# Designed miniproteins, single chains, continued (2), part 85

Each design is a single chain, and the fold is of that chain. pLDDT is the mean over its residues in the fold that is shown.

## One batch from the design tools (miniprotein)

Design m6816
Fold by ESMFold2-Fast:
Structure m6816 (fold): chain A 159 residues (1-159)
Amino acid sequence: SMLREAADRLRQYLLDRAGQIVDAVSRRYPQWADFLRDSYRIMRKGADDLATAPRLLEETTLRALGAAANHPGAGLGVAVVTATAAAILALHGGSPDLVRRATDTAADIALAAGAEDVARAIRDLGRASVLATQDPTRGMVLMRRSADRLLRAVLDWAA
């Protein structure tokens, strides 16, 4: 159906934006590059196998918290991966409460890193993702716009 094709295109768009963010943060903190790429692969695995997506979202959330405790900037990079994983889960009928908890945790990690614009963009993506579970057409448009704002906010922060 047209909605399924739109969700699949948006999923790929979200993955591509998260990949650009992981690359930017990995350039800024090369000692964390492997950990960031591994977190991105966990998200990609969840995107390819939706039955495992809730478990892999929890795994990326724990990785974000662990990274943030040791290095706020690396923690922000994994938090963006977590927020993207939550957005992808929402496109496939995932729990709105799980999506909200994951994006709230990711935004809190960004705030702790001093990245207020990144935290705001993560919260906007979370709200758009929750909306997509109720109104897929409107939610998907807002998710795409929020992902673009999130990429810009991270690139500005990493500069």
Scores: mean pLDDT 89

Design m6817
Fold by ESMFold2-Fast:
Structure m6817 (fold): chain A 82 residues (1-82)
Amino acid sequence: NKNVIEAAKYLTEAKIKLSKGDVEGAIKYLEKAIELLKKVNDKNAKEAAKYLEKAIEALKKGDVEKAVEYIDKAGELLSKTL
């Protein structure tokens, strides 16, 4: 599924932004990933989108470590759709 593959690339881009301290850039990529995953009629893709929404909330609260944990959980779920 092209939407799942592109969403996974956006998760990688978000982690790169976080490694550079660019929290706003990371949130932008996570929002793009969520939009793509909402177009996928798949349980793992929908659950991954929920983890990414939790990651964005963690970033808004300044909890980068928790956000990365949620991004990694989302990535694991996306690997099950392929």
Scores: mean pLDDT 87

Design m6818
Fold by ESMFold2-Fast:
Structure m6818 (fold): chain A 68 residues (1-68)
Amino acid sequence: TRARDIGLAIGQLRHEAGLSVRELAERAGLSPATVSRIERGELLPSDETLRRIAEALGTTREELLARA
């Protein structure tokens, strides 16, 4: 599913950046539970949430979506 593909891409980028789920959540202004659910494909993030996550990972929303 699209949610799963996006979640997988976020997880991969987070690992490459050397960040824990908690550290990514803190940088993006989200709860760790929300980041975990997004990475598992259980939640489809909004466009704004995707932008915040991409920014926290040092990338753009477009680059993140291209990887998904």
Scores: mean pLDDT 87

Design m6819
Fold by ESMFold2-Fast:
Structure m6819 (fold): chain A 62 residues (1-62)
Amino acid sequence: LKVGERVRATRDVEARLPTMLTLKKGEELLVLKVVNENFVLAKSLKTGKTGYVPASALEPVA
């Protein structure tokens, strides 16, 4: 994953912290920052909300 990339949630994700996003499978996001190997900061294209998301739950949109 890289900054500026459009990605899609591969599964439902429930926020574990207030700074994290809750996602439904198939939701598209824009990567704003790669924090580490496990997390990215992303913006939901559906809701406009920004928050941290597990990188393992995301795939690039072709």
Scores: mean pLDDT 81

Design m6820
Fold by ESMFold2-Fast:
Structure m6820 (fold): chain A 67 residues (1-67)
Amino acid sequence: VSYSGAAAQTYLNKELGFDLGGVSDGIYGPATEAAVKAFQRMHKLDVDGIVGPATVAALQKLKRDAH
């Protein structure tokens, strides 16, 4: 299951501290793509800028590991 653009923007901005210009409008723009690619590099994932199953799993793991 893929995250919606708004959910991904909110999570990256609020939980990971990426500045996406303060918008969570669900539009997958260059700022969101850049943040996703940065996250994928940090977690040694395929750097394609797409919030697919592998990226979602890594985001969920990060949230789980915070506790």
Scores: mean pLDDT 60

Design m6821
Fold by ESMFold2-Fast:
Structure m6821 (fold): chain A 60 residues (1-60)
Amino acid sequence: SSEFEVFRAFLRGQSSVPTSMSVRDFLTLLGFSDALLAELERRGVDLDAPLSEVRDQLLA
């Protein structure tokens, strides 16, 4: 999806990401849609894991 590619592009532009914030909380803070959360869950992403732990999975 286009929103997933926007999120991936955003992550590639970051030198670091929060280690204490979940994927869900981070996406909610930035105003990403529930549709993106559902897509990531379908892709096997643990939305409640720290974003820093799943970053490489998201960029693979």
Scores: mean pLDDT 83

Design m6822
Fold by ESMFold2-Fast:
Structure m6822 (fold): chain A 110 residues (1-110)
Amino acid sequence: SQEELNEELFKAVIDGDAEKVKELIEKGADVNAKDVRGRTPLHLAAQYGHAEIVRLLLELRKEGKADVDINAKDVNGNTPLHLAKKYGHEEIVEILLEHGADENAKDKNG
């Protein structure tokens, strides 16, 4: 089911399993699915420091193979870029900015 594919995608992203992430997206997992905190796969990859998965998702976006929302907001108004900065993942900050993430996007705190 779609819900099962999306849950497997979240798990694969959290686990850092880039090959499984790619397989699940090819099977029809929603790249913009949101968890209970409004976090997308890209949010989770950025938060957990999985640079390879961030690169994978953004290359799929660049190739037109997946409509990844690079500026998606979680329930706190945080984008993937905000989470990468918050958790100190400098490489992921650079990757997101290279792929056009909005550096001026505001969270709930301004």
Scores: mean pLDDT 88

Design m6823
Fold by ESMFold2-Fast:
Structure m6823 (fold): chain A 59 residues (1-59)
Amino acid sequence: VVEEVERLVRRIAEATGLSPETAARIITLYLEGYSQREIAERLGVSPSTVRRAIRLWEA
């Protein structure tokens, strides 16, 4: 389970140009129920980047 999440997070990071740590934080906050807007504000990334990361996670 953890290994699958790490692999997907790494893939998202490469696709978005983010660090794996930032990609992991986006997904963690999303799973905790934070909105895309709140995640973007907290991490200092654009809302479009957050949305793209979430779409890749859901695929």
Scores: mean pLDDT 79

Design m6824
Fold by ESMFold2-Fast:
Structure m6824 (fold): chain A 98 residues (1-98)
Amino acid sequence: MADEYGRTELHYLARKGEYKKVKELLENGADVNAKDKYGRTPLHLAATNTIATPEERLETIKVLLEYGADVKAKDKYGKTPLDLAKELGDEETAKILE
């Protein structure tokens, strides 16, 4: 279910780099491209993840991409997940999203 920010459980798990739980939700039919109130998908939140290790972040992104995450999705500011990764200087995440 979405909360007051329009975020699903998948958004929060992706932001935390909880890739095993992300995969479980996607296997159970979660919308990989669900947009929050700001137009952000779970992939946007995974690309800006500062809570998890770099390895957990990359694995979360790979899982989202395997389930059809839209790498070209733009948030309300016109930014893709790739744009956000580049802004953070996360070159490993940027390479996966190119």
Scores: mean pLDDT 83

Design m6825
Fold by ESMFold2-Fast:
Structure m6825 (fold): chain A 63 residues (1-63)
Amino acid sequence: GPKIVATAKSDYTAKTPEELSIKKGERLEVLEHRSDGTWKAKSLSTGEEGWVPSKYLGDFRLE
């Protein structure tokens, strides 16, 4: 089925083991979202998964 893909708007460094570090321009699959504004994402470049604050994600596409 189609997946939700986002692009990192800026770099983000993980603050905890469950968070994901990302680089500006990196493409991520959105797997889950929480009401607190944190989204579980998978890097399409590295295959790593983790939680990222949604404010660092943009350009949402269904692919």
Scores: mean pLDDT 83

Design m6826
Fold by ESMFold2-Fast:
Structure m6826 (fold): chain A 104 residues (1-104)
Amino acid sequence: SMEHLKAVVELFEASAMGDVEKVKKLLESGLVSKEDLNMTLGELRVRLGGPASDDVEDSYTPLHLAAINGHKEVVEILLEYGADPNIKDKNGETPADLAKKNGF
């Protein structure tokens, strides 16, 4: 549904921004499944009718975005709801690798 895709878009944005309250409300809504939680930005873009790309950013999950920006509380909430910490981006880096690389 459009409400479902909107919720996933908002999850990516809130995860990147460190908006703890919004992340929690989105996950509590039931609109975001465990599969959605582990979706890449590129997969979301394609589902919204956009083109596929080879950009590293398109290989990021919400967990990658939270980790790269040092949003520790969002990382913890995403993990609690079933985000997979072992998903690698295009460069073979996990969310933890990106956090460490950025001094977090």
Scores: mean pLDDT 86

Design m6827
Fold by ESMFold2-Fast:
Structure m6827 (fold): chain A 59 residues (1-59)
Amino acid sequence: GPVYVATKDVPKTIPAMLGLKKGERVELLREVNEDWWLVRSLTTGEEGYVSKSALEPAA
């Protein structure tokens, strides 16, 4: 899927979420709803949910 970049550090607060550091790249796997996306970390290969507001399109 398309690649996005974390605009800020994202804490992993529940097991289903993906924790990210600012500047980390993720691949969009599924748009779950308007606010939450299922993504895969390109750094670790881990999958989890993140708020789409924490992400921007990679150049």
Scores: mean pLDDT 82

Design m6828
Fold by ESMFold2-Fast:
Structure m6828 (fold): chain A 120 residues (1-120)
Amino acid sequence: LEAARNGDLAAVEEAIANGADLNAKDEYGNTAAHLAAENGHLEIVKILEPGVDNYGRTPLHLAAMTGHLEIVKVLPDVNAVDDEGFTPLNLAIIYGHEEVAEILRERGAKVNENIQLKDI
């Protein structure tokens, strides 16, 4: 997990080659893909399988929250909903990442309005 957080692609590839569990989770339910997406490590994100954390969030939710534009362009599940009902587009808007929100809309992402209409 630290290798994915720190952007050490070689260490991530070595761990995978040695049979590391790609779905292994930290104390928050984050997989290596979540940590790489949150920290902007595009090449690591590309080789890892997307998962869901303890809050129903995908790596794309975390990339949208942190404003990592290039990662937002490549990750799947643009309309995935977390346990609070937030989509990645909801989170990009809440955290003020306008360029990320624009890219998500271009990819067909939708806002879940039922939980956001008066909560921002």
Scores: mean pLDDT 70

Design m6829
Fold by ESMFold2-Fast:
Structure m6829 (fold): chain A 152 residues (1-152)
Amino acid sequence: LLEAARNGDLERVRALLAAGADVNEADEFGLTPLHLAAREGHLEIVELLLATPGADVNARDVFGLTPLHLAAREGHLEIVELLLEHGADVNAAADLDADTLVAGYTPLMLARDAGHEEIVELLLSHGADPSWTRSAEGVARLEALKAARAAA
């Protein structure tokens, strides 16, 4: 399913799902079919995957990136809208360890860093927190949220 979703092969994705392929299968990096389709801009495959019962819109790769992070980084506006309509966490934060320059990327940060202004406006309209900047306060707030989640 992963290769068909990555390559935009809609008919192959449809046939595999109809054969009972796991919609949430993951590669060695934790990338699901939905991550791959959302990254490569395959809107009709994203629609088909999200319509499949039990699809995890908030699936996380080994870096804690979601399909929404990848769509927002690559500039796929219609896929960002569709993921948000299906309950994608607009404030999802990537689990990048403190030794690499990027603890807690949100979809909003990736869209801004890539210059996708229409996606920035869309994410803000859906309640993306604009205070998630690379500021020392943004980092401190991320550490507080990680600590709160580890205590629940």
Scores: mean pLDDT 91

Design m6830
Fold by ESMFold2-Fast:
Structure m6830 (fold): chain A 118 residues (1-118)
Amino acid sequence: VADELVLAATLGDLEKVKELAPLAPNAVDDDGYTALTLAAAGGDLEVVKVLLEAGAEDPGGRGLILAAATGHAEVVRLLLSDPRTDPRAKDERGRTALELAEEHGHKEVVEILRKALE
């Protein structure tokens, strides 16, 4: 079930994500990725929205960090609108979403994150 939800999210199969997400919204694949983290990295706003509505969480900020690193401004805005999201979360290398957005030159994401941190 976890692998099927993660695959559906990766492919942008919105109907299948809607069907599977309520069953195990925070299920992880063999690499430790959730459907939310992969959808966020891919910039699939509608899939991210459905996953959050189904109860998916980003407690380690991994989804926010990946969306920021890839420049997906609207996904970053959506994740920051969830009060459970920590905008100061660090990845395994000690880097924040803001630091990665700055490193990759994603100016709109940098502005969004700076405003959210104040």
Scores: mean pLDDT 80

Design m6831
Fold by ESMFold2-Fast:
Structure m6831 (fold): chain A 94 residues (1-94)
Amino acid sequence: SLGEQLLAAAEAGDVEGVRELLAQGADVNAADVMGFTPLHLAARAGHLEVVELLLEAGADVNAVDIFGKTPLDLAKAAGHEEVVKLLLEAGAKE
């Protein structure tokens, strides 16, 4: 599905792939079996440009995975300070 392709592109940091998939109507809030959205995967990996693009496209900044973790939680755990800052500016709750 387009959602599965978007999850893979976001995890890989493929900015152009993310942009094309969103333009094709991929659900920006697609979730895998663990509840990971594209924003969770990009934030965990530290892909700042993909995080920016997903937020611009209306990604749910406070989405939770099956463990109750948000993209902000994953970015903090991984030490991606610029992604943490961007998520907080976008309305992520602490």
Scores: mean pLDDT 92

Design m6832
Fold by ESMFold2-Fast:
Structure m6832 (fold): chain A 89 residues (1-89)
Amino acid sequence: GSAELNAQLLAAAEAGDLERVRELLAQGANVNAKDADGRTPLHLAAASTAPAAAEIVELLLQNGADPNAKDKQGLTPADLARQHANNAA
């Protein structure tokens, strides 16, 4: 996918927008796209507190998201989710 589609997918995953994630994947967004911090859509969805976050995680995994991808801090999506939970107010 284009860099724009990849950026929109990252934003939609972080926001918990399930329908937008579905649309962007259908448009050819890269399910394993990385942001400036090396975070994938799966990292952002796993750290999200949005109601649809679990469904987005499942959708991303069904589309070939790498659950072992590491960000620039060496964190997997599961590691980032744990850090986010520990830091959430």
Scores: mean pLDDT 84

Design m6833
Fold by ESMFold2-Fast:
Structure m6833 (fold): chain A 58 residues (1-58)
Amino acid sequence: MAAERRRLGAQIRALRDRLGLSQAELARAIGVSPATVSAIEAGRLWPSEETLRRIDAL
């Protein structure tokens, strides 16, 4: 569970790096707070299906 959240968070961070976005820029693009992006990338929060759908659309 925790390792799986960290793995997903690392994948989202890698995608963000490929897009050249800061955490704040990704947050604006998907309609969440920068704190939410930080928590997801750190594996502290599992993103909602809506948030994942928005990330996949980038």
Scores: mean pLDDT 81

Design m6834
Fold by ESMFold2-Fast:
Structure m6834 (fold): chain A 90 residues (1-90)
Amino acid sequence: MEEIKKKAEEYKKTDAEGRTPLHRAAEKGDMKEIEEIVETLEQLEDGKKELLELLEHKDKKGKTPADLAEENGHFEIAEILRHMIELLKE
């Protein structure tokens, strides 16, 4: 439990551009890293809320992970990320 919480907190940390690891994975088109982040957050008690917040997190330019995926030509990943947001919001 504590180890998973610590890892989830690391996934929420932003770099100098306000980007989380999820932003970076989406920018690179790294679906495996995206899946690992999602699976880690889903193990938390408030996992759906935590994941939604991470998916909607905007960098210093106002870009979400889905926006960065689309801007870098990873259109399928952008659709997957946006679909996850819709499912989490109901």
Scores: mean pLDDT 84

Design m6835
Fold by ESMFold2-Fast:
Formats: C-alpha cells, sequence, structure tokens
Structure m6835 (fold): chain A 73 residues (1-73)
C-alpha cells in the first residue's frame, strides 16, 4: 500500500480542521509549526515563519496546506 499518509499527517489534519473552524488559534499555531517541519527551506517556509511571528497562525496553516496540497497533486 501507499505509505504517503503518515500518522502525523492524519492527526495534523484533524487538528487543522478544528483550528480552521475557529476552535483555537493556539491549536493553529501548533499545527503550523508541525507543518513547517515538512516544508523545505524555500520561500514558502519563510512566509510561514513570518506569519507565525506575526501571530497569524491560521493563515500560516493555510499557506502550508496549500503548498503540501500542490505537492500531492
Amino acid sequence: GAERAGELGQRTRDELVKAINGESEEAAKRVAERLLESIPYGDVKKKIEELIKQGKYSEAVKVAIDYLHELSQ
């Protein structure tokens, strides 16, 4: 079978859904930091780090998810 799922990825998606639904922006921060580990050092990683520094955690999560979604296309 495909090993692309990754246990962390699945759990991260569940936490992401809660964060995006406005449950907690603190949860969004944790999710963004987890996703950042999967993003290479390029411009996308820099943008995510800048958003986290600004306290825009849900925006950082969206940027990370969009990037990862493009890769999984």
Scores: mean pLDDT 68

Design m6836
Fold by ESMFold2-Fast:
Structure m6836 (fold): chain A 58 residues (1-58)
Amino acid sequence: GKKAKALYDYESLNKDVLNLKKGEELEILEEIDDYTVYAKSLKTGKEGLILKSLIEEI
């Protein structure tokens, strides 16, 4: 899949949303819509939904 990097720390109480640390590398598994992706953290192995505005593709 495409690689991305978290631009910001992000925490959510929603279990479907992936929590992020700034600089964390991610693999984009699926594009859900124009604003959201489903991704896997390469650091933690956890998967979840992420807002595209919180990441950049690398």
Scores: mean pLDDT 85

Design m6837
Fold by ESMFold2-Fast:
Structure m6837 (fold): chain A 83 residues (1-83)
Amino acid sequence: TPVGTTRDPSISLEDEKPETALQAAAREGDLEEVERLLALPSADPTYRNKGGLTAYDWAVLAGHEEVAELLLARAKELGLDLN
């Protein structure tokens, strides 16, 4: 049984791993790849990794503002909440 301990509210990109192609593209700031992946019907911009990070969180932490805004716009279009 995993034991829960106090987690740092400052999530390090080095400690967390992207679990989807969309999360990886958001971390890298690849706007074209993010747009390509979001065009796929199987893309889920609200998927959270084990650290609770979405593709939006990856983009924000990496400083990729345009990618973060694209992910928010797409989630709102799909009726999904990223927060």
Scores: mean pLDDT 70

Design m6838
Fold by ESMFold2-Fast:
Structure m6838 (fold): chain A 69 residues (1-69)
Amino acid sequence: GPEELRKKLLELIGEILDIIGDIIELEKELKKAEAAGDKEKVAKLKEEIKKLEEELKKLLEELKSLPKP
């Protein structure tokens, strides 16, 4: 029923917000690493951000696929 859909929506939103928070923190670290000229850390952070962006895209696609009320 509507309550099960609401629970799933809230769970997906929570997961999306957590990943967005992680991306923001990694972007801050990336900016610091770029300023420091740490090429190895820059490459690692870019790869981690890319993986989180792909995960975020999948969750957003799942959210979009939920039936509208």
Scores: mean pLDDT 85

Design m6839
Fold by ESMFold2-Fast:
Structure m6839 (fold): chain A 160 residues (1-160)
Amino acid sequence: NSEIEEIRKLLKEIEELLPSLDPESQALAQQFIALAKEALKKGVISLELVELGLIATKLKSKDALALLNHTLAVRLGKSLPSLTNVGPVVPTLSPKVLLLAALGILAAIARKQGDEETLNRLARILSELLGISLSEARRILNDSELFRDLLVEELAKANS
């Protein structure tokens, strides 16, 4: 399966970045790799989730890595130990809402840095996650208010 091979390659790229990270980011990235490998064995991993994990590691976003780790833990039926001085994560959020929140954080960082390559990658991931056109995904990611409205809508659906 070409998708499984791609997931394995992305996980190796994250492993290769570990020595360049601060201790807290390294712990979060190591936790992500461990949870992702277990999710791969159980058939509950997605390529999009691992791509977000690589982007979060490259951008050194502890908040995005923590949200992605919680997404994997929910899919695996697991509880996570506290590894960082990251702000409180809402444990009742659905996996889809957690994943969108992580993507939103990464998009905000990429916009601030003028990183159009990362924004284009995030637009493709958003397109796949929501089943929308790439054009619509780009529009949403380039507008922080539209992205916020999307997250609020998905939160409302999760509480219905």
Scores: mean pLDDT 82

Design m6840
Fold by ESMFold2-Fast:
Structure m6840 (fold): chain A 155 residues (1-155)
Amino acid sequence: MKNSRELAEELLELMRRGELGEDPELLREGVEFLLSTRHEDGGFSERPGQGANGRVTSLVTTFLLAAEELTGEELFPEEEARKAADFLLSNQLPDGGFAERPGLPPNVRVTELVVAALRRIEERFPGILSEEQRAQVEAGEAWVARQRNADGSLP
């Protein structure tokens, strides 16, 4: 049985290929399973009863918002998007990077996913992020840009 991360990554890839709209049962079961891993703080976990993490929360949030656009159904209401944004932003470190979990170092791939999910939330719900929360997203973007320049990867 796939975990929420593996499932959200696959469902996003099927959606990108236009294949997910051809299987409404896979879409429905995927949404139901992903929503079952939600926490009261708006975070998502890899499995029910595990702690939430920034990577899974970003992938699941991005998928649910994209599934709403595909179906026209409300799968991820503004209140839940706000809780998920607050959860994601709470995992920011003083250097602007995002950790996968509290007490871990910042990770480039996690920071990219968190920033992308927060931008997708603000696109779907304009003004949901405060000015301070938008500055935190920009700090995450600037942190990713600095890591790519520090590791000798050309842009």
Scores: mean pLDDT 93

Design m6841
Fold by ESMFold2-Fast:
Structure m6841 (fold): chain A 88 residues (1-88)
Amino acid sequence: PLDADGFSPLHRAILEGDAEEVRRLLAEGADVEARDGRGLTPVDLAKYILRTPDEKLEKDPLFKGKDLEAIREAARLVLEAAGLTADD
């Protein structure tokens, strides 16, 4: 189920930069193509994160004050599980 902000558990783990939670959810069969309340998949979110420079991500309210290195690690894990890169 989606949380109060419309995120799936996998979307939330990516946004929080929680690589351990991402790995746990993927091991439990979390769907990397499951849409959030805005119609975005975890793959869509991960691609956006990895394609966007830190200077631009810092201006996005979703990432303000967060650890961008940890968020990028979580995003890479999702794309690797999907067999994709940021360029796909």
Scores: mean pLDDT 77

Design m6842
Fold by ESMFold2-Fast:
Structure m6842 (fold): chain A 96 residues (1-96)
Amino acid sequence: DDPVKAFTHTLVHRLKALGQKPTEANIRRAFKIFDADGDGYISAKELGILMRSLGFTDDAALEEIIREADIDGDGQVNYEEFIQMMMANLKPEDLE
């Protein structure tokens, strides 16, 4: 129903499959790989690449998530805010 929630579940599942705990710190580490200049932002294109690399292949849902994350329409995504949106969609049972 919520595309951010769907992506969050995909990311959690992928982290668990890699033997990583689905913590905020581990999620942030995944985003920092694409934050080459360390400014806390990634491009909307880089976010799309990250999501597809994690197995999230629903292009319509991906486009909706990018639109929600890039509220200013400038092509830049504050990934700390995006991480907080993802964490808000997690229930304790999702973190088992």
Scores: mean pLDDT 72

Design m6843
Fold by ESMFold2-Fast:
Order: C-alpha cells, then structure tokens, then sequence
Structure m6843 (fold): chain A 66 residues (1-66)
C-alpha cells in the first residue's frame, strides 16, 4: 500500500524534511538501494511516479510523502 511505501521511504529521510538525498534518489532511479530488493524498489517507483515517465524527481517524492 502507499502507507507501507511511505514508511520505507521515510527510513531514508534522515532530515525529516520529506525529501530523499540526491544519492538515495539516484539509487531509486537505478533500482539499487542497500537493504531493499529490486522488487521493493520497483513498487516504490510505481507508487511515486505519478506521470508515468519512469523517472522519480525530488518534487514527486516530497508530494508522495505528504
């Protein structure tokens, strides 16, 4: 669910500002985050990518976490 994905993403939001670091965002787009499977990363991308272009932006992540 979106709430489960929000909980996962918030683990990497160390500043609590509702955004990921540039490195973490690059990892999501590349399908590579330590501690997450490729399947989990794809589910996160599918939930956040509202425009369907296959690329996540900081703005999309921030909007999703609200």
Amino acid sequence: SDEEIKAIVKKYDTDGDGTLSDLELAGLNAGLIPGLSEEEIQKIKDAIDKDGDGVLTQEEVAAFLK
Scores: mean pLDDT 71

Design m6844
Fold by ESMFold2-Fast:
Structure m6844 (fold): chain A 107 residues (1-107)
Amino acid sequence: PELTPLERELFEAARAGDVERVRELLAAGADVNARDPITGATPLHIAAMAGHVEVVRVLLAAGADVNARTKYGGWTPLDLLREFYQGSEADRAAVEEVLLAAGADPN
């Protein structure tokens, strides 16, 4: 199925690191495990790859699948963080710790 407007906004908020907007959209009924129809990425994939620690925490608390895999390559949120995040080491380590604590497969 296509992303709803609510789900599309959730992906944008996750990419931007907009914690309050993520909370509002989840409260409005956005599917925390919504999947991009092209990539199979979830909001958690996008937030992890962007290094947005607090958005990652909010999504996990809302029931995000920590081990969801993309449609191509089969990448988990942890995989995308490790391969594509290019920001601070502190934010990378914080996101990795949060994902592992939530049950992410370390390899």
Scores: mean pLDDT 89

Design m6845
Fold by ESMFold2-Fast:
Structure m6845 (fold): chain A 66 residues (1-66)
Amino acid sequence: SEEDLERAFKLFDRDGDGTITRDELREVAGPHVSDASIDAFIAEADTDGNGTIDFEEFKRLFEKLL
């Protein structure tokens, strides 16, 4: 659900600024996820090319997967 996506996004958005940084994503993903996988996820979600993921980009990524 969208509410579950909002909860997930808030877990990544540690400082509440409405964006997810690469470092925040890396910390949450843990040691079993490669840097290449994190970079691919950011590239897939970050349509603005600013190196961060906002909630709309995060939501669009998961709409593609569902």
Scores: mean pLDDT 68

Design m6846
Fold by ESMFold2-Fast:
Structure m6846 (fold): chain A 160 residues (1-160)
Amino acid sequence: SMKVALLVEDLQRANRDLLGFDDAVAVAARLQTEPSITVIVSRFSNPALNISGDLSELDPAFVPRADAIVIDKSHLNAFALTGLVELLRELGVEKVAVMGALADAAVYASALAALEEGYEVVILEDGLAARSQEQRDAALATFRAHGAEVVTTAEFLATL
């Protein structure tokens, strides 16, 4: 069977008040129950953007699965200088499901990078946090235009 990684982007204290944040936490909690999925959790820290220390910590509402791989990043793109490409290749991952915050920033940058690396990319539309509905909808249109599959969590689970 195809090996799937779930990339949970930046569900951290800095992003707690975003539109869809609580829904993204619930989606991550549900998908983490699937033993066939490799869970990867990103944390963003960049002092120049005033996101550091406690703001970079995962929000207490989001508890990663015990075997989840946590990666720290200072770029929006989770593949930039993190070793994530090498890790996914070693694990034999073929498909990357992407969710979390922000739909038009870290999720966007990481999803495009995964497509460029040759992964099948799925965006979990009910697992996205954004500053506005318009920014979320624009990001979803851009993902589809670049060849990412955009699905609900229920549709994605039916493919595992």
Scores: mean pLDDT 91

